Designed miniproteins, single chains, continued (5). Designs and how they scored, part 10

Each design is a single chain, and the fold is of that chain. pLDDT is the mean over its residues in the fold that is shown.

## One batch from the design tools (miniprotein)

Design m16336
Fold by ESMFold2-Fast:
Structure m16336 (fold): chain A 77 residues (1-77)
Amino acid sequence: SEEEKKREEELKKKQEELIEYLAKLLEEKKGKEEAEKVKEEIKELIEEALKDPDNEEVRKKLEELVEYLKPIVEEKR
C-alpha cells in the first residue's frame, strides 16, 4: 500500500539520522575511518534484520555491535 511505503520511507529517514548521530560519537572516540566502517555495518545489519527478523546470525551480529558500542555510549554517563 502507498501508506506503508510512506511509513517505510519516514522510518528509513529516522534510522539514517540515528546512524549519523552514532557515527559522530564514534568519530570522536575512534576516528573517522572506524566510524564510517561501523556506520556501514549498522546499515547492512538493519536491512538484513528487516528482511528476516528471525535470522539468528543477524541477531548475533547486532548483539556484538551493541556490546562494541556500549562502552562508547556509557562514557557519556
Scores: mean pLDDT 72

Design m16337
Fold by ESMFold2-Fast:
Structure m16337 (fold): chain A 112 residues (1-112)
Amino acid sequence: EKEKEEEIELYRRMAERNLRTVDELSRKAQEFAEKAKKENPELGEKIQQALDEARSLVETARNGTPEDAKAAAEKAEQLADSLPDEFEIVRQLYRAASSYASLLAKALELEK
């Protein structure tokens, strides 16, 4: 049980680190969306929608049950795999969001 407490703390700490990565990638993706909108409004809007979806999945994981966090992680992973190559920064954001949600789900499952 002490081993379990140390494992929970480790997963929570790793999740917080990934949340900082999500925040940094979210800022870069927002800058990318703004630049893309200037040259190609349709592409910029698609990037913005993908960014908003990634942020929504992070909030679902943060505020939800372990099952919600796991579902958010799986959806973020699937969305990352479906993105065109031009969306590399958004793919990195989805990957970071998936990792955050997965680590949080593991911590929440162990706390039961």
Scores: mean pLDDT 83

Design m16338
Fold by ESMFold2-Fast:
Structure m16338 (fold): chain A 67 residues (1-67)
Amino acid sequence: MSPQQLLDRGRQLYDQGQEAQRQGDLSRAIQLYVQAARLFEQAGDQEGAQRARDNMQQVALQRERSG
């Protein structure tokens, strides 16, 4: 994929991750944020990648507490 296509796809997955998080589907949110972070890194968007990782970590902690 071109760098622009990687960025666009990363943004789409990040948005889907936020939607999944709002719906309480924490496992799906983690998966989507991990995929978004990888695409942002491949595109050279370190800020986007870090934001996705931070959100993934927050969701992972929520999932751990939900037992």
Scores: mean pLDDT 84

Design m16339
Fold by ESMFold2-Fast:
Structure m16339 (fold): chain A 59 residues (1-59)
Amino acid sequence: SESQRLARQVDTLRREAQLGADRDAIIQAVRGLLRRARELGLRDRDLWRRLDDLLDALR
């Protein structure tokens, strides 16, 4: 599903951040996923929480 695809992308970004990837690039990627989830009208509360938590951790 689209929610599962986005969740996998969140997991990838979280791993990249843990490995020392560029913070600004990760933040922009997370914001892109948030826009995508909004455009698709996704109601997956777990996905939205994961995206928000990752973005907050990178601030």
Scores: mean pLDDT 79

Design m16340
Fold by ESMFold2-Fast:
Structure m16340 (fold): chain A 56 residues (1-56)
Amino acid sequence: GSLLKEALEEKDRLVKLGKTGQLAGIYFGLSMIYAKLGNSKLARKYFDKYVKLAKK
């Protein structure tokens, strides 16, 4: 199984349910997965989304 695919599907579910607290956690997870894959642009994108939600 793909951890990235599972994380993206869970992100979409949490967005639909309005679960902003849990969504912050999945954005952090996505930023770390993309960083490990060497995709610095997507890692930064998801980390920025995490930071914005963590401040609310």
Scores: mean pLDDT 80

Design m16341
Fold by ESMFold2-Fast:
Structure m16341 (fold): chain A 118 residues (1-118)
Amino acid sequence: SLVNEIVAKYAEKIPLVVLDARPESLFQAGGITSVPTFNVYGPDWRERVEEALRRYPDAKFLILPDPLNLPESLEAAEEAERLLREAGKEVQVLPLLPLPVDMGEFLKRLEETLESLL
């Protein structure tokens, strides 16, 4: 996966943890596997963010919102970002792209967002 290759490249310089705010079904179908990744969609989102904070106290965080722009996924991403900022962590949220998602533009935005965490 080109996504996993880009993430792995930046993980060499950044203690990176990914919070995936996509619905559980999309997370289970495939996601980022090159770094620690926590699904923060649904009722257990707070517990999963707190687990990420405990396991990776020096981490910088990337939040992936749902490209379908589902209200629950947006709320989960916003709440996770807020909790991480309150904990004093560096956080970047990957910008949402217009549908249908162009993979070239997605990869460009991913690299730009990860550069902001350097």
Scores: mean pLDDT 79

Design m16342
Fold by ESMFold2-Fast:
Structure m16342 (fold): chain A 75 residues (1-75)
Amino acid sequence: MQPLSPEETEALLRRVRELAARAAASTGPKAAVYLTAARLLAVALDVEGAEEAAREALEAVREAEAALEAREAAA
């Protein structure tokens, strides 16, 4: 496999963090869509061999999932 460039890796990681933050700030179907998009990009980083970036991306997704679950429980 051809690895991602450092710029591509950073751009994808930044996109995952932005999508995760938008998911945490959203409710209902919008939150689910943003969370799914963030998770897919985080998995793409892992598949491309960017292990450290993938780990950080998955941490951001996990935080967003926890925030959404807490909000649902409070509603």
Scores: mean pLDDT 80

Design m16343
Fold by ESMFold2-Fast:
Structure m16343 (fold): chain A 57 residues (1-57)
Amino acid sequence: SELAIEFLVKYGGLSREQAETVVRLCLAGASAAEIAEATGISVETAARACALVRALS
């Protein structure tokens, strides 16, 4: 999860708090739309971030 957070901050342009929330919700099985609603990022960014989190896990 630390690697995924670091990648999202460096490559996704997310804050640490946003990255932590995205990783937590993605691992909990939330949809990209739900993550986007909770964090304020785009659905496309949320979907890409979730794919990355799963690839790194």
Scores: mean pLDDT 80

Design m16344
Fold by ESMFold2-Fast:
Structure m16344 (fold): chain A 117 residues (1-117)
Amino acid sequence: MTPEEIQARLDAAKSLAEGFRAARAAGRPVELTLEIDDFSDENLEVAEALIRAAGEGGVDKLTIKVKNATLEQLRRLARAAREAGFKEVKIEVTDASPEVKEEAQRLLEAIRRGEEV
């Protein structure tokens, strides 16, 4: 992605935070689902920005769906979710080793307990 395309996506994330706040104010449950099939550094940075925007907007539930993720990439996403204040997080990992799937469950439990990720 170009720097201009990255900035446009970050600006969109800020707009989404306002939309999430409006939905919360209307008394509706708000859920964000992120699907990541391709892990570039830029896509990961955008995903982290979207997670932060959702947290600022008061989103109740976060679902992260990832394909072929590394342990480091999962930890970065889980850390962003925890720092954003999410307590209800679901992580779905496809095409991953047993070790990565086990780590996803551990990270989910740590977030639910309010433990460090």
Scores: mean pLDDT 73

Design m16345
Fold by ESMFold2-Fast:
Structure m16345 (fold): chain A 90 residues (1-90)
Amino acid sequence: SAELEALRAEIAALEAEIDALEARLRRTGTLSRQELLRAIGLALRAIGLLFDLDLLGKKHPEDKAEIDALKARLEAILARIRALLREGRV
């Protein structure tokens, strides 16, 4: 659906932003306060998208498999952000 395509695009954008932060951490060995705050902002966006997917899944149970796949991607995003926050605080 168009709604699922929009959510996929938003999740892909989050993944790209995390890729950039991970690349910065590899280059510098640490993240600035501004970069750590950005990572927190990305986590909040990911949590909001999980909520949106939960609501969409209740309205459209036929889309369960695709919604579950997108939820798994968001959980992976949150795990990557947790790692960035742990490793970047040096």
Scores: mean pLDDT 87

Design m16346
Fold by ESMFold2-Fast:
Structure m16346 (fold): chain A 68 residues (1-68)
Amino acid sequence: SKSKEETARELLRILRSEGREEIEEEIRRLEEELEKAENDEEVEEVLRRLLELDTELGIKRIQEAVLK
């Protein structure tokens, strides 16, 4: 099973693959936050924001990937 960090990196990759320019800066910010994360709580906050972003934009690609 993947670590929380590895899962977050995979989800970031999925969102980036959608090619939506409007979220590119937010994705970049979340990538930087993940790299700076020193504990599980910080990684979980990145994961929460990724899921929120996917939901708000109606992309649902993260939801689809998690259900597989």
Scores: mean pLDDT 71

Design m16347
Fold by ESMFold2-Fast:
Structure m16347 (fold): chain A 88 residues (1-88)
Amino acid sequence: DLEKLRKERRELLDKLDEKVDELKRQGKVEEAQKIVNRVIGRELIAVGDIIDKVFEMKKDKGASEEDLKKFAQLENEKRAVEILREEL
């Protein structure tokens, strides 16, 4: 369910923001930046993986453009949630 994943991603991003702010309040700016950089880096890798998967699905003559878009949106939110859960 795309809407459930989007809601969970927002809730996890709020928790990440709280964790980053707490680390900054403790003077642990370097640790805060390291967490943010790991999340961004992993999200960029996930986007690349999704692009590759969409390209493979396009080679299979059965996938509509609408199906490809739905797949990309769902996979992007799912990967973002997985990354945030692991970094929190």
Scores: mean pLDDT 86

Design m16348
Fold by ESMFold2-Fast:
Structure m16348 (fold): chain A 62 residues (1-62)
Amino acid sequence: MLTETEKKILKLLAERGELSVKQIADALGISQSTASKHLKRLKEKGLVSENPLKPGTYHYGP
């Protein structure tokens, strides 16, 4: 089950493309630690992917 924060992260990435943890946190008004926890869960579910050339940067989808 996705939280409201996770749904907002997915929508933001789908609309804006690739964003860092800091950019996502700033856009949603949450801490970077909170954003990182949600992104790790979304990555485990295959809903977002981390850019291996830019650690801490994520995009929507596999």
Scores: mean pLDDT 83

Design m16349
Fold by ESMFold2-Fast:
Structure m16349 (fold): chain A 55 residues (1-55)
Amino acid sequence: MITISGSLEGDVKNKILELAKQAGLSDDQISLVDGGVMPGFGNGEKTLEEFKKKL
């Protein structure tokens, strides 16, 4: 199971799930922890980068 913590704003969650599907992972093999509702943290790109490193 892959755990990703970070901003899930906008379409970031959908992009993560699409990348996971392309890598042969199902949605239940991914745990997403949303940290992105704090002011000053627009880091969806960072969240995607961390996910790619775990593939």
Scores: mean pLDDT 68

Design m16350
Fold by ESMFold2-Fast:
Structure m16350 (fold): chain A 103 residues (1-103)
Amino acid sequence: AEAERRAREARALEHLRRAIEILERAAREYEARGDAEAAAAFREAAERMREILESDRPLLEKVVESARVVVELLERLGGDPEVADIAGAAMTELARAREALEA
C-alpha cells in the first residue's frame, strides 16, 4: 500500500537526519576544543549531506551518496579513533535508512 511505502521512506529520512545530526554535533565539539580542521571537515560533510537530502533524487540514491560523504570524511581525517567512532555511528544510521527502504 502507498501508506506502507510512505512509512518506510519516513523511517529512512529519520535515520538520514540522525546521521547528519551526529556529524553536526561532532563539528561543534571539535570547534569547542580548538580542532578547526576536524570541525570544518565534519561541518562540510553535514552540509553536503543536507544538500543531498534536499535534492530531488530517489531516497536510496541519497543514502548511498551520503555514505560516500562519510567515507571521504574518514579519508580526510584518518588515524583518529574518535573520528572513526563518530563516522561509524553515522554509517550505522545510514545502514538503517537503507534497510528501511529495502524492507
Scores: mean pLDDT 88

Design m16351
Fold by ESMFold2-Fast:
Structure m16351 (fold): chain A 86 residues (1-86)
Amino acid sequence: MSEEEFDLEVALALGLIAAAIVKYTNTSLEDAKEFLKRVVDILAEKGYITPEEAEEIKRVIDEAKSKQEAADGFAELLERYFERRI
């Protein structure tokens, strides 16, 4: 495993942990969306996802009507984008 591949796997794992935290904790929908969008911004800033991918994930988060929907949508897109790079 290269250092780049390891960094991508760690970034994905951290993103999935963030989704699980949102899904399984007593967080408001507003706080959950803010937290997930912050994670998306960090991943984009570090170059793990493209700005276009970041916008798609944020759109799914903003359209979500529940914490579960926001977390599941975020995780699904993140896994899809990272799968294509790993």
Scores: mean pLDDT 79

Design m16352
Fold by ESMFold2-Fast:
Structure m16352 (fold): chain A 105 residues (1-105)
Amino acid sequence: MAALAEARRAMRDALARAIARAVSEGVAAASTLPPDEAVAAAERALEEAVRESERAAREQAERAIAAGVPREEAERLRREAIEAARRAARDALESVKAFAAAQAA
């Protein structure tokens, strides 16, 4: 179903953009702040990225439902997208921590 595929793509694109922005902010912080403050800044940016991704997932799920996708399928896609966002944020934070440690060395 085209609407389901479009929603999934839009959710992935939104997540990729949000995480990339948060990582960029974390890397910038690591270049100017002490490692602990840089990590704290990255954590806040990634928490916001997860919230943005959750909002995008909700909006895309509602659009998919409006386009005729079964509610159960759209809700499953939304939950999968939120789980993916939380996982991506955790992985990104570990990358920023490693970068901050390297900058401090």
Scores: mean pLDDT 83

Design m16353
Fold by ESMFold2-Fast:
Structure m16353 (fold): chain A 95 residues (1-95)
Amino acid sequence: SPEEKRRRLEELLDRAVELLNQAESYINSYKKTGNKEDLEKAKQLLEEIHGLVDEARRILSELPDEESVRLRFQLAVIEGAAYYLELQIEKLEKE
C-alpha cells in the first residue's frame, strides 16, 4: 500500500541520516588522529548510504507526487550530504 511504502521510505531515510552522522564522526576522528581505518569505515558507510538512497528512489517512483514532496526533499538533502562527505574524504586522501 502507499502507506506501507511511505513507512519503509521513512525508515530508509532515517537510517541514511544515522549512517551520515557516523561517517562524519569517522572523518572528524581521522582529522584528529590520522587513523586511516576511520576513513575506510567512513567510505564503507557511504557505500551503504548509496544503497539506501537507491532503494528510497525506487520507492519514491511508486508514490504520488502530492504525498511525497517532503520525502523527496529529504532524499535530496541526504544525497547532497553524502556527496559533501565524499569530497572531504577525497581531499583528506590527497593531503
Scores: mean pLDDT 89

Design m16354
Fold by ESMFold2-Fast:
Structure m16354 (fold): chain A 94 residues (1-94)
Amino acid sequence: AEELYNKGKEYFEKGDYEKAKELYEELIKKYPDSKLVPYAYYNLGLIYRKQGDYEKAIEYFQKAEELAVKLLGAGHPILVDAGVEVLEIAVERV
């Protein structure tokens, strides 16, 4: 799981969002119970936000929050980060 996450992050940082999406989606499919899955959903949300697909961005951030509670615990910092991204998208669209 970690290798797919690290490669996805590398492509994300290079601006290759399509390759980053493929790697994060592969991580989710092959390792659904990995603690990295909430992070993969969060990064997919960031990619969709950068592409202007705000509806999908919100959906993926909400999935990241749901899975972070399940796999990482309710107090994990990613819950705040994902929630902030949802609020920022809502504010930017108003």
Scores: mean pLDDT 74

Design m16355
Fold by ESMFold2-Fast:
Structure m16355 (fold): chain A 59 residues (1-59)
Amino acid sequence: SELEREAMIYAVELAKKYGLTAEEMDELIRTARDLVAQGKTFEEIREELEKKAKELSKK
């Protein structure tokens, strides 16, 4: 779906912004797809992905 495509692109851009590893980027992409499947809006997806990206960047 278009929403899924946009959510996945956003996850990739967040991974680049936060300097995440390939495995962490894959986790964000999977999270984006799961949130779309749950019926979340794009705004809700963005907030959840940003929170997760920040958590993954804390090493």
Scores: mean pLDDT 85

Design m16356
Fold by ESMFold2-Fast:
Structure m16356 (fold): chain A 71 residues (1-71)
Amino acid sequence: KVIEYAEKAIEAVKRGDFEEAIRYATEAKLQAQKQGNEETVRYLSKAIEAAKRGDAEEAIRYLQEAIEAAK
């Protein structure tokens, strides 16, 4: 579920839909918190902050690192 939500967040960022990206990244973060994956939670938090700034490149980078950490 974490990886699926993070991938949906990346697709939203690519469309310029930062509001949807923040929603998906927040769902991914909640799932990662329930799993105790602190590293994934940190990357998702950074991705959400980048998305709030409209920084697509940084948002995608942190979402990709969150996916890697969630594996």
Scores: mean pLDDT 88

Design m16357
Fold by ESMFold2-Fast:
Structure m16357 (fold): chain A 70 residues (1-70)
Amino acid sequence: KKVTVVVLTGEQARELAAIIEEAKKLEDPEKMREFVYEKVERYAAEHGLSEEEREELLKAAEQLIEDLLA
């Protein structure tokens, strides 16, 4: 198996920030989570990210949503 230290790149962080800004328009926490999750999954598929990279993006997205809703 490949061993790689996976962290968000600046590009991935910027994409997540843009997704979060769009999600803020929804006003409902559940709809925000669904929207962000869908966008992150689409981004991962579009860019051919590995399973590990996809999980890192989802984790970062979850933290950004928690920060936004806290």
Scores: mean pLDDT 71

Design m16358
Fold by ESMFold2-Fast:
Structure m16358 (fold): chain A 99 residues (1-99)
Amino acid sequence: KEEILELLEQIKELLEELKKDPRASPLLLVLAEAAEEQVERLEKLIEEGASLEEIIRELQSLAGLLQQMYEETPDEALKKQIEEQLQKVEALIDELSAK
């Protein structure tokens, strides 16, 4: 879906901003890099016409990485941005899991 690719692009932009933020811990930067790789994998799967079940599984992996980033982030502003993207990913998983 075009909506999924748009969300992935927004997450990619957030991850690039996090990498440039002087408040980001080394662990948060490692998690952001892992999340970028997960986004790129998802984009490829969608472009290749992967099943909804595969897309949901990979979105769940991305949500897990965003949750870890949320827990690692001590700054409230960054934490809120991560939370907003996590909520969007979780909402998308729920939408795709419904018939």
Scores: mean pLDDT 81

Design m16359
Fold by ESMFold2-Fast:
Structure m16359 (fold): chain A 64 residues (1-64)
Amino acid sequence: RLQEALERIDAELAKDPETVAAVAALAAQGLSAAEIAERLGISLGTVARLLQLRELRAELEKQL
């Protein structure tokens, strides 16, 4: 079910909500994943994963 998949993504994002919010805000400003990683002092892989999860969440929301 789409709702169950969305809940799974939400649970993953809820592990570090402040970092998720910061990544989202910087991405909305047009910063690249590398620039976001440097700004927040986290790994590029972490930023890429969070951006990917957010894109999946938005796509699943369109299906609800």
Scores: mean pLDDT 77

Design m16360
Fold by ESMFold2-Fast:
Structure m16360 (fold): chain A 106 residues (1-106)
Amino acid sequence: MKGEEAARAAGEAARHALRAAEASPTPEGRLAGGIGAGIGGIGAGAARVNYKNGHEKGAAETGAVGAKGAAEGAREAARISGTPEAKEHAKKAEEAAKKAEEAAKE
């Protein structure tokens, strides 16, 4: 279940990174959030493959790395854009990344 929790959290972080990109009025903010969403999405996908094949620890670690990348991208999008919406989504992406990290520690 920890690998599945990390995969879900990475997917949540990726969605919030994408929303931070959408809330960014500049190409630079959109790119930062988009890169974060891509990293989180890849991490979520890899984590799902790992936990379905019985690699729970590998799934949790992969999900946590993906979620962290998504949160970093979302935070950079919020920094560049300065919009309240981008800042809100960056905060939610960071919360999802913390959940994935907690799942990886067990």
Scores: mean pLDDT 86

Design m16361
Fold by ESMFold2-Fast:
Structure m16361 (fold): chain A 68 residues (1-68)
Amino acid sequence: SIADLLREAARALEAGDVETALRHLREAYELAKDSNPALARLAERAIEALEAGDVERARELLGQFVDV
C-alpha cells in the first residue's frame, strides 16, 4: 500500500539510507498522485526536503508512519 511505502521510507531515513527512502517516496507518489492527494503531497514534500538536504524535515513529515 501507499502507507507501507511511506513507512519503509521512514525506516530507511532512520537507518540513514537517503537513496532507499527516495526510491520508496517516489514509488508512493506515483501510486498516490491520482488516488490519494494527501499522501501524494506528503510524499512530494518529503522528496523535496531530501533533495534540499533536509533529512530532519523529511523524518518529521514521515514520523507519523513510524508511530502506527
Scores: mean pLDDT 81

Design m16362
Fold by ESMFold2-Fast:
Parts: C-alpha cells; sequence; structure tokens
Structure m16362 (fold): chain A 92 residues (1-92)
C-alpha cells in the first residue's frame, strides 16, 4: 500500500515537472507536482497509505491533463500511471 502511494506520487511529480517544461498550463502542472510530492512526503511522514494514495491519484490526474495540454505524451502517460497507482493505494 505505502509503496504504491509513493510510486504514484513520484510519477505524478515527474508528470507535472515534464508538462511544465513542455509548456503545459503552469497552474495545472504545478498542482500535479505539488500533489505528487505531497503523496510521497505523506508516506515518509507516516500518513495513512490510503490518504497518500488519494494525493497521488489527484496529482496523477492533473499531471495527465497538463501533459495532454502540452502535447507531451510521456508526461501524460506518467500522470495516468501515477493516478492508477494512487487510486489502487487509496482503495486498499
Amino acid sequence: AAELAREGGELALEAGLRAARAGGPPTLATAAALAGAGGVAGVELGVAPTEAGRAAASGGELGARAGEAAGDEEAAELGRRGAELGAEAAAL
């Protein structure tokens, strides 16, 4: 559970950063990166994996949207994967 939330958060963070570099919407890309980072930090600080997983899932969704808007398929795919892993952690 914790590992899924951490991995999802890391993917969401990477998606947000890649989307920002590709010229995606700055607010959306920033929100994705912060939510992803929050998921990772939450795991490290002992937050419940389900709560950290929700942050990762939200960040991944935002990252996927930011990547799509940027036309960066790699960023969009990272966001989708982060959202899937975060959602799996949140459902446990």
Scores: mean pLDDT 85

Design m16363
Fold by ESMFold2-Fast:
Structure m16363 (fold): chain A 69 residues (1-69)
Amino acid sequence: MREKALRVQDRLRERLLAGAPATKETIAEVLAEEFGISKQTALEIVEKSFKENLSLYELVKRALEAKEA
């Protein structure tokens, strides 16, 4: 889990440095690619995480649970 959180963080950093907007959609795209879930599912996880002020670790955990479901 922690290694996947670091991978998500690194991909986000790379996208932002490449000029991608710092939005929930960018975070959702990174999650969808890393965990193989739909962009819609990833966006829902990101929106919930922002509403609940969750850590990156908890966000990654929820994405893994969505992949298993």
Scores: mean pLDDT 73

Design m16364
Fold by ESMFold2-Fast:
Formats: C-alpha cells, structure tokens, sequence
Structure m16364 (fold): chain A 91 residues (1-91)
C-alpha cells in the first residue's frame, strides 16, 4: 500500500542520512513525502539533509512544514525549533 511504500522510502532516507549520503537522503525523503505528505519527521529529516548540503532556505521551509505537522509532539517541536535556529544562523 501507499502507507507501506512511504515507510520503506523513509527507512532508506534515514539509512542514507546516517551514512552521510545527503543527496540520496533527500531523494528518498522526497519520495516518501510524495506518498505521505503528513509525515512530520520526514519533512524534518529532508530539511536536515538539505542543511548538510548547504541549502539553508529550502531546509528552513521544510523544518517549518515539519513543525506545523508535528506541533502536538513536544520532541518534534523542540527539534524543529533548534534546527530552524541553526539554519537562520548559518545563512
């Protein structure tokens, strides 16, 4: 199903991110979000991958998207807020 397919792309994205393969991470998280745009954590991880690639403006947009979707999760709110602060300071 679409839900299972989105989860598999998210797993591949997380693996790529852990291996510091940031361009691959971006592709996998984008594919996951094409299937499930309500996955707050995938928006945040997409932003983190873009930040590592120096794409700070795009990263900030996706962190804000993740924060909006994950606002009821205090861990995601805190994480998104910290990363947004870092992207604005970097550029």
Amino acid sequence: SMSKEAQEYRKKGRKALKEKKYEEAVKYFQKSLDLDPNDALSWINLGASLMELGKYEEAEEYFQKGLELGRDDPVLVLYSSVVLSLTKKAK
Scores: mean pLDDT 79

Design m16365
Fold by ESMFold2-Fast:
Structure m16365 (fold): chain A 89 residues (1-89)
Amino acid sequence: DELEAAVARARELARVVEEAADSVDVSPEFRERLREAARLAVEAAEAYAAGDEERARELGERALALLEELKREHPEAFAAVLEKARELL
């Protein structure tokens, strides 16, 4: 099932990002905001799988906006977490 596979991928990516953040010495605030972005991404995938494309888009846009904010405000921490997540995949 393509939609179930998409949800599974979103959850796995969220797990990997969380593990990467725990491996990198980043602030608790950065980690909390990154976890929120991951949660929104998973909820977006779940909404899409449920047939709620509008909700999926809204949640996905919120996740992307939060990630862009983190990248802008904390570029080194953001880059370190992404590099670590890439190594864990």
Scores: mean pLDDT 83

Design m16366
Fold by ESMFold2-Fast:
Structure m16366 (fold): chain A 67 residues (1-67)
Amino acid sequence: MQTITVGYDGTPIATLTYESDEDRIANLPALAAAMEAAFGVPVTLTETLDANGRKIAEVDFSAIPPP
């Protein structure tokens, strides 16, 4: 079982659990699409590891044009 934390600007907004890395990878596009629908803007998820090897996914809004 794999767990990732979804955050924005250092604030955790959701925690997701998957059976395997393969299940997580297969569902990332659907998750990004759902977040785009929720936020109304393009969303990119980036995965990193913390100091203890835990997976963290961060919401990246860099694709949003400035106002």
Scores: mean pLDDT 61

Design m16367
Fold by ESMFold2-Fast:
Structure m16367 (fold): chain A 70 residues (1-70)
Amino acid sequence: MARRQQMLEQAKRAIQGLLDSGFSEEEAIERTAWVLQRRYGLSPEEAREIAEEALRELRELRAAGKTLTP
């Protein structure tokens, strides 16, 4: 799997967990971007873009009545 796809899947799981814990979408994006920066050495811009894309994909899954597998 491409590295970007792996990071997207990790970001989706992180965002889902944060939202389930009562964090806002903005907080979930910020925390996920911070984790991506630390783990993968991404720039703040790259980490934010991946986190935002992960939230978008997660919303699409939820709209379709699906949730991420733990």
Scores: mean pLDDT 78

Design m16368
Fold by ESMFold2-Fast:
Structure m16368 (fold): chain A 55 residues (1-55)
Amino acid sequence: MALADKIEELAREAKASEESVEAARERAKELIQEGKIDEAEEMKKIVEEVKEALK
């Protein structure tokens, strides 16, 4: 079976999710500095959902 192909696909998905999490964290940090608390909370929610999916 193509086990190596499946491992590569999973690694690619995990990497994309990690990049998404980091981007969301940076966005939330910037929004907090601007005083946009509501938008920062939305970004935190996205980060938590992605972290749960990666668990």
Scores: mean pLDDT 67

Design m16369
Fold by ESMFold2-Fast:
Formats: structure tokens, C-alpha cells, sequence
Structure m16369 (fold): chain A 58 residues (1-58)
């Protein structure tokens, strides 16, 4: 993780974590975690991060 994290970087990190855990699809718990992280980090769009993570797993 770096300072100045973007929605793209959050989504990519979530996809890598899901793949490392053996998932090929984002579980709802991970989706909720992304939304929570985005809400805690001002200026971050959870929907963009989710879209990036889903594209990364496709």
C-alpha cells in the first residue's frame, strides 16, 4: 500500500487478496470491506473499486 491510494489501487489489491485466498469471484464480505474502506478513506469511490476488482478477476 502507498499513500495516495486510488479506487483502482484499492480494487486491484482486493482482487489480489481474493485470488490469494483461492476465490475467483468477490464474496459479499469482501465487497462490504471495500465499501467500508472507501468510506473511511475520503474521496474514494467504492463502486469504481468494485468494478476494478471484478474486471481483475475476470
Amino acid sequence: AATDVSSRELGEAAAEAALAAGHRELPEEVREAIRGAAAALGGMDAEEALAVAEARLA
Scores: mean pLDDT 73

Design m16370
Fold by ESMFold2-Fast:
Structure m16370 (fold): chain A 69 residues (1-69)
Amino acid sequence: SEIDELIEEIKSKVPEEAQETLEELVKAMEEGDWEKVQTLGTKLVLLVPDPELSKLLSELVKKYKEENA
């Protein structure tokens, strides 16, 4: 799955301390809780200020929304 590949790529860029935040973000996406996704995405970017991570997160959210539209 392209979503699974994106999650794996993001996970590889995220330190252990931020992994739980990433896991919560993925759960929020699966639940359709987009307010929580935005909050957790902001938190993750603050924990890991990597422009590539921001790009991958945007792509993940976009693909997930497209599959659930």
Scores: mean pLDDT 79

Design m16371
Fold by ESMFold2-Fast:
Structure m16371 (fold): chain A 96 residues (1-96)
Amino acid sequence: MKEEINRLSKEAFEEIVQAAKEGDDALEETARRAVERLSPLLEEYFIEELKKRGITDEKSLERAKEIARGVAEAFADMVLALVRIQKENEEKKKKE
């Protein structure tokens, strides 16, 4: 599971970096797909960790799902911000 999350995170990063070269629409679409792929894996990971600690109530499991989705979205936002900074720096170098 951890290895799968790490692999998909690296793939998502590379896809977002590549999409940034194609334009804003491609960048947004690629970020959305990254969230859709990472969110279910993070959800499963958090739920299993709660179960290992004896936490099995529905409310706690639902909260873990919300947190997992938020983390996946935050990851995509951070990668988008990083790619935007890299693009701006490359444009500045071309003008110099």
Scores: mean pLDDT 72

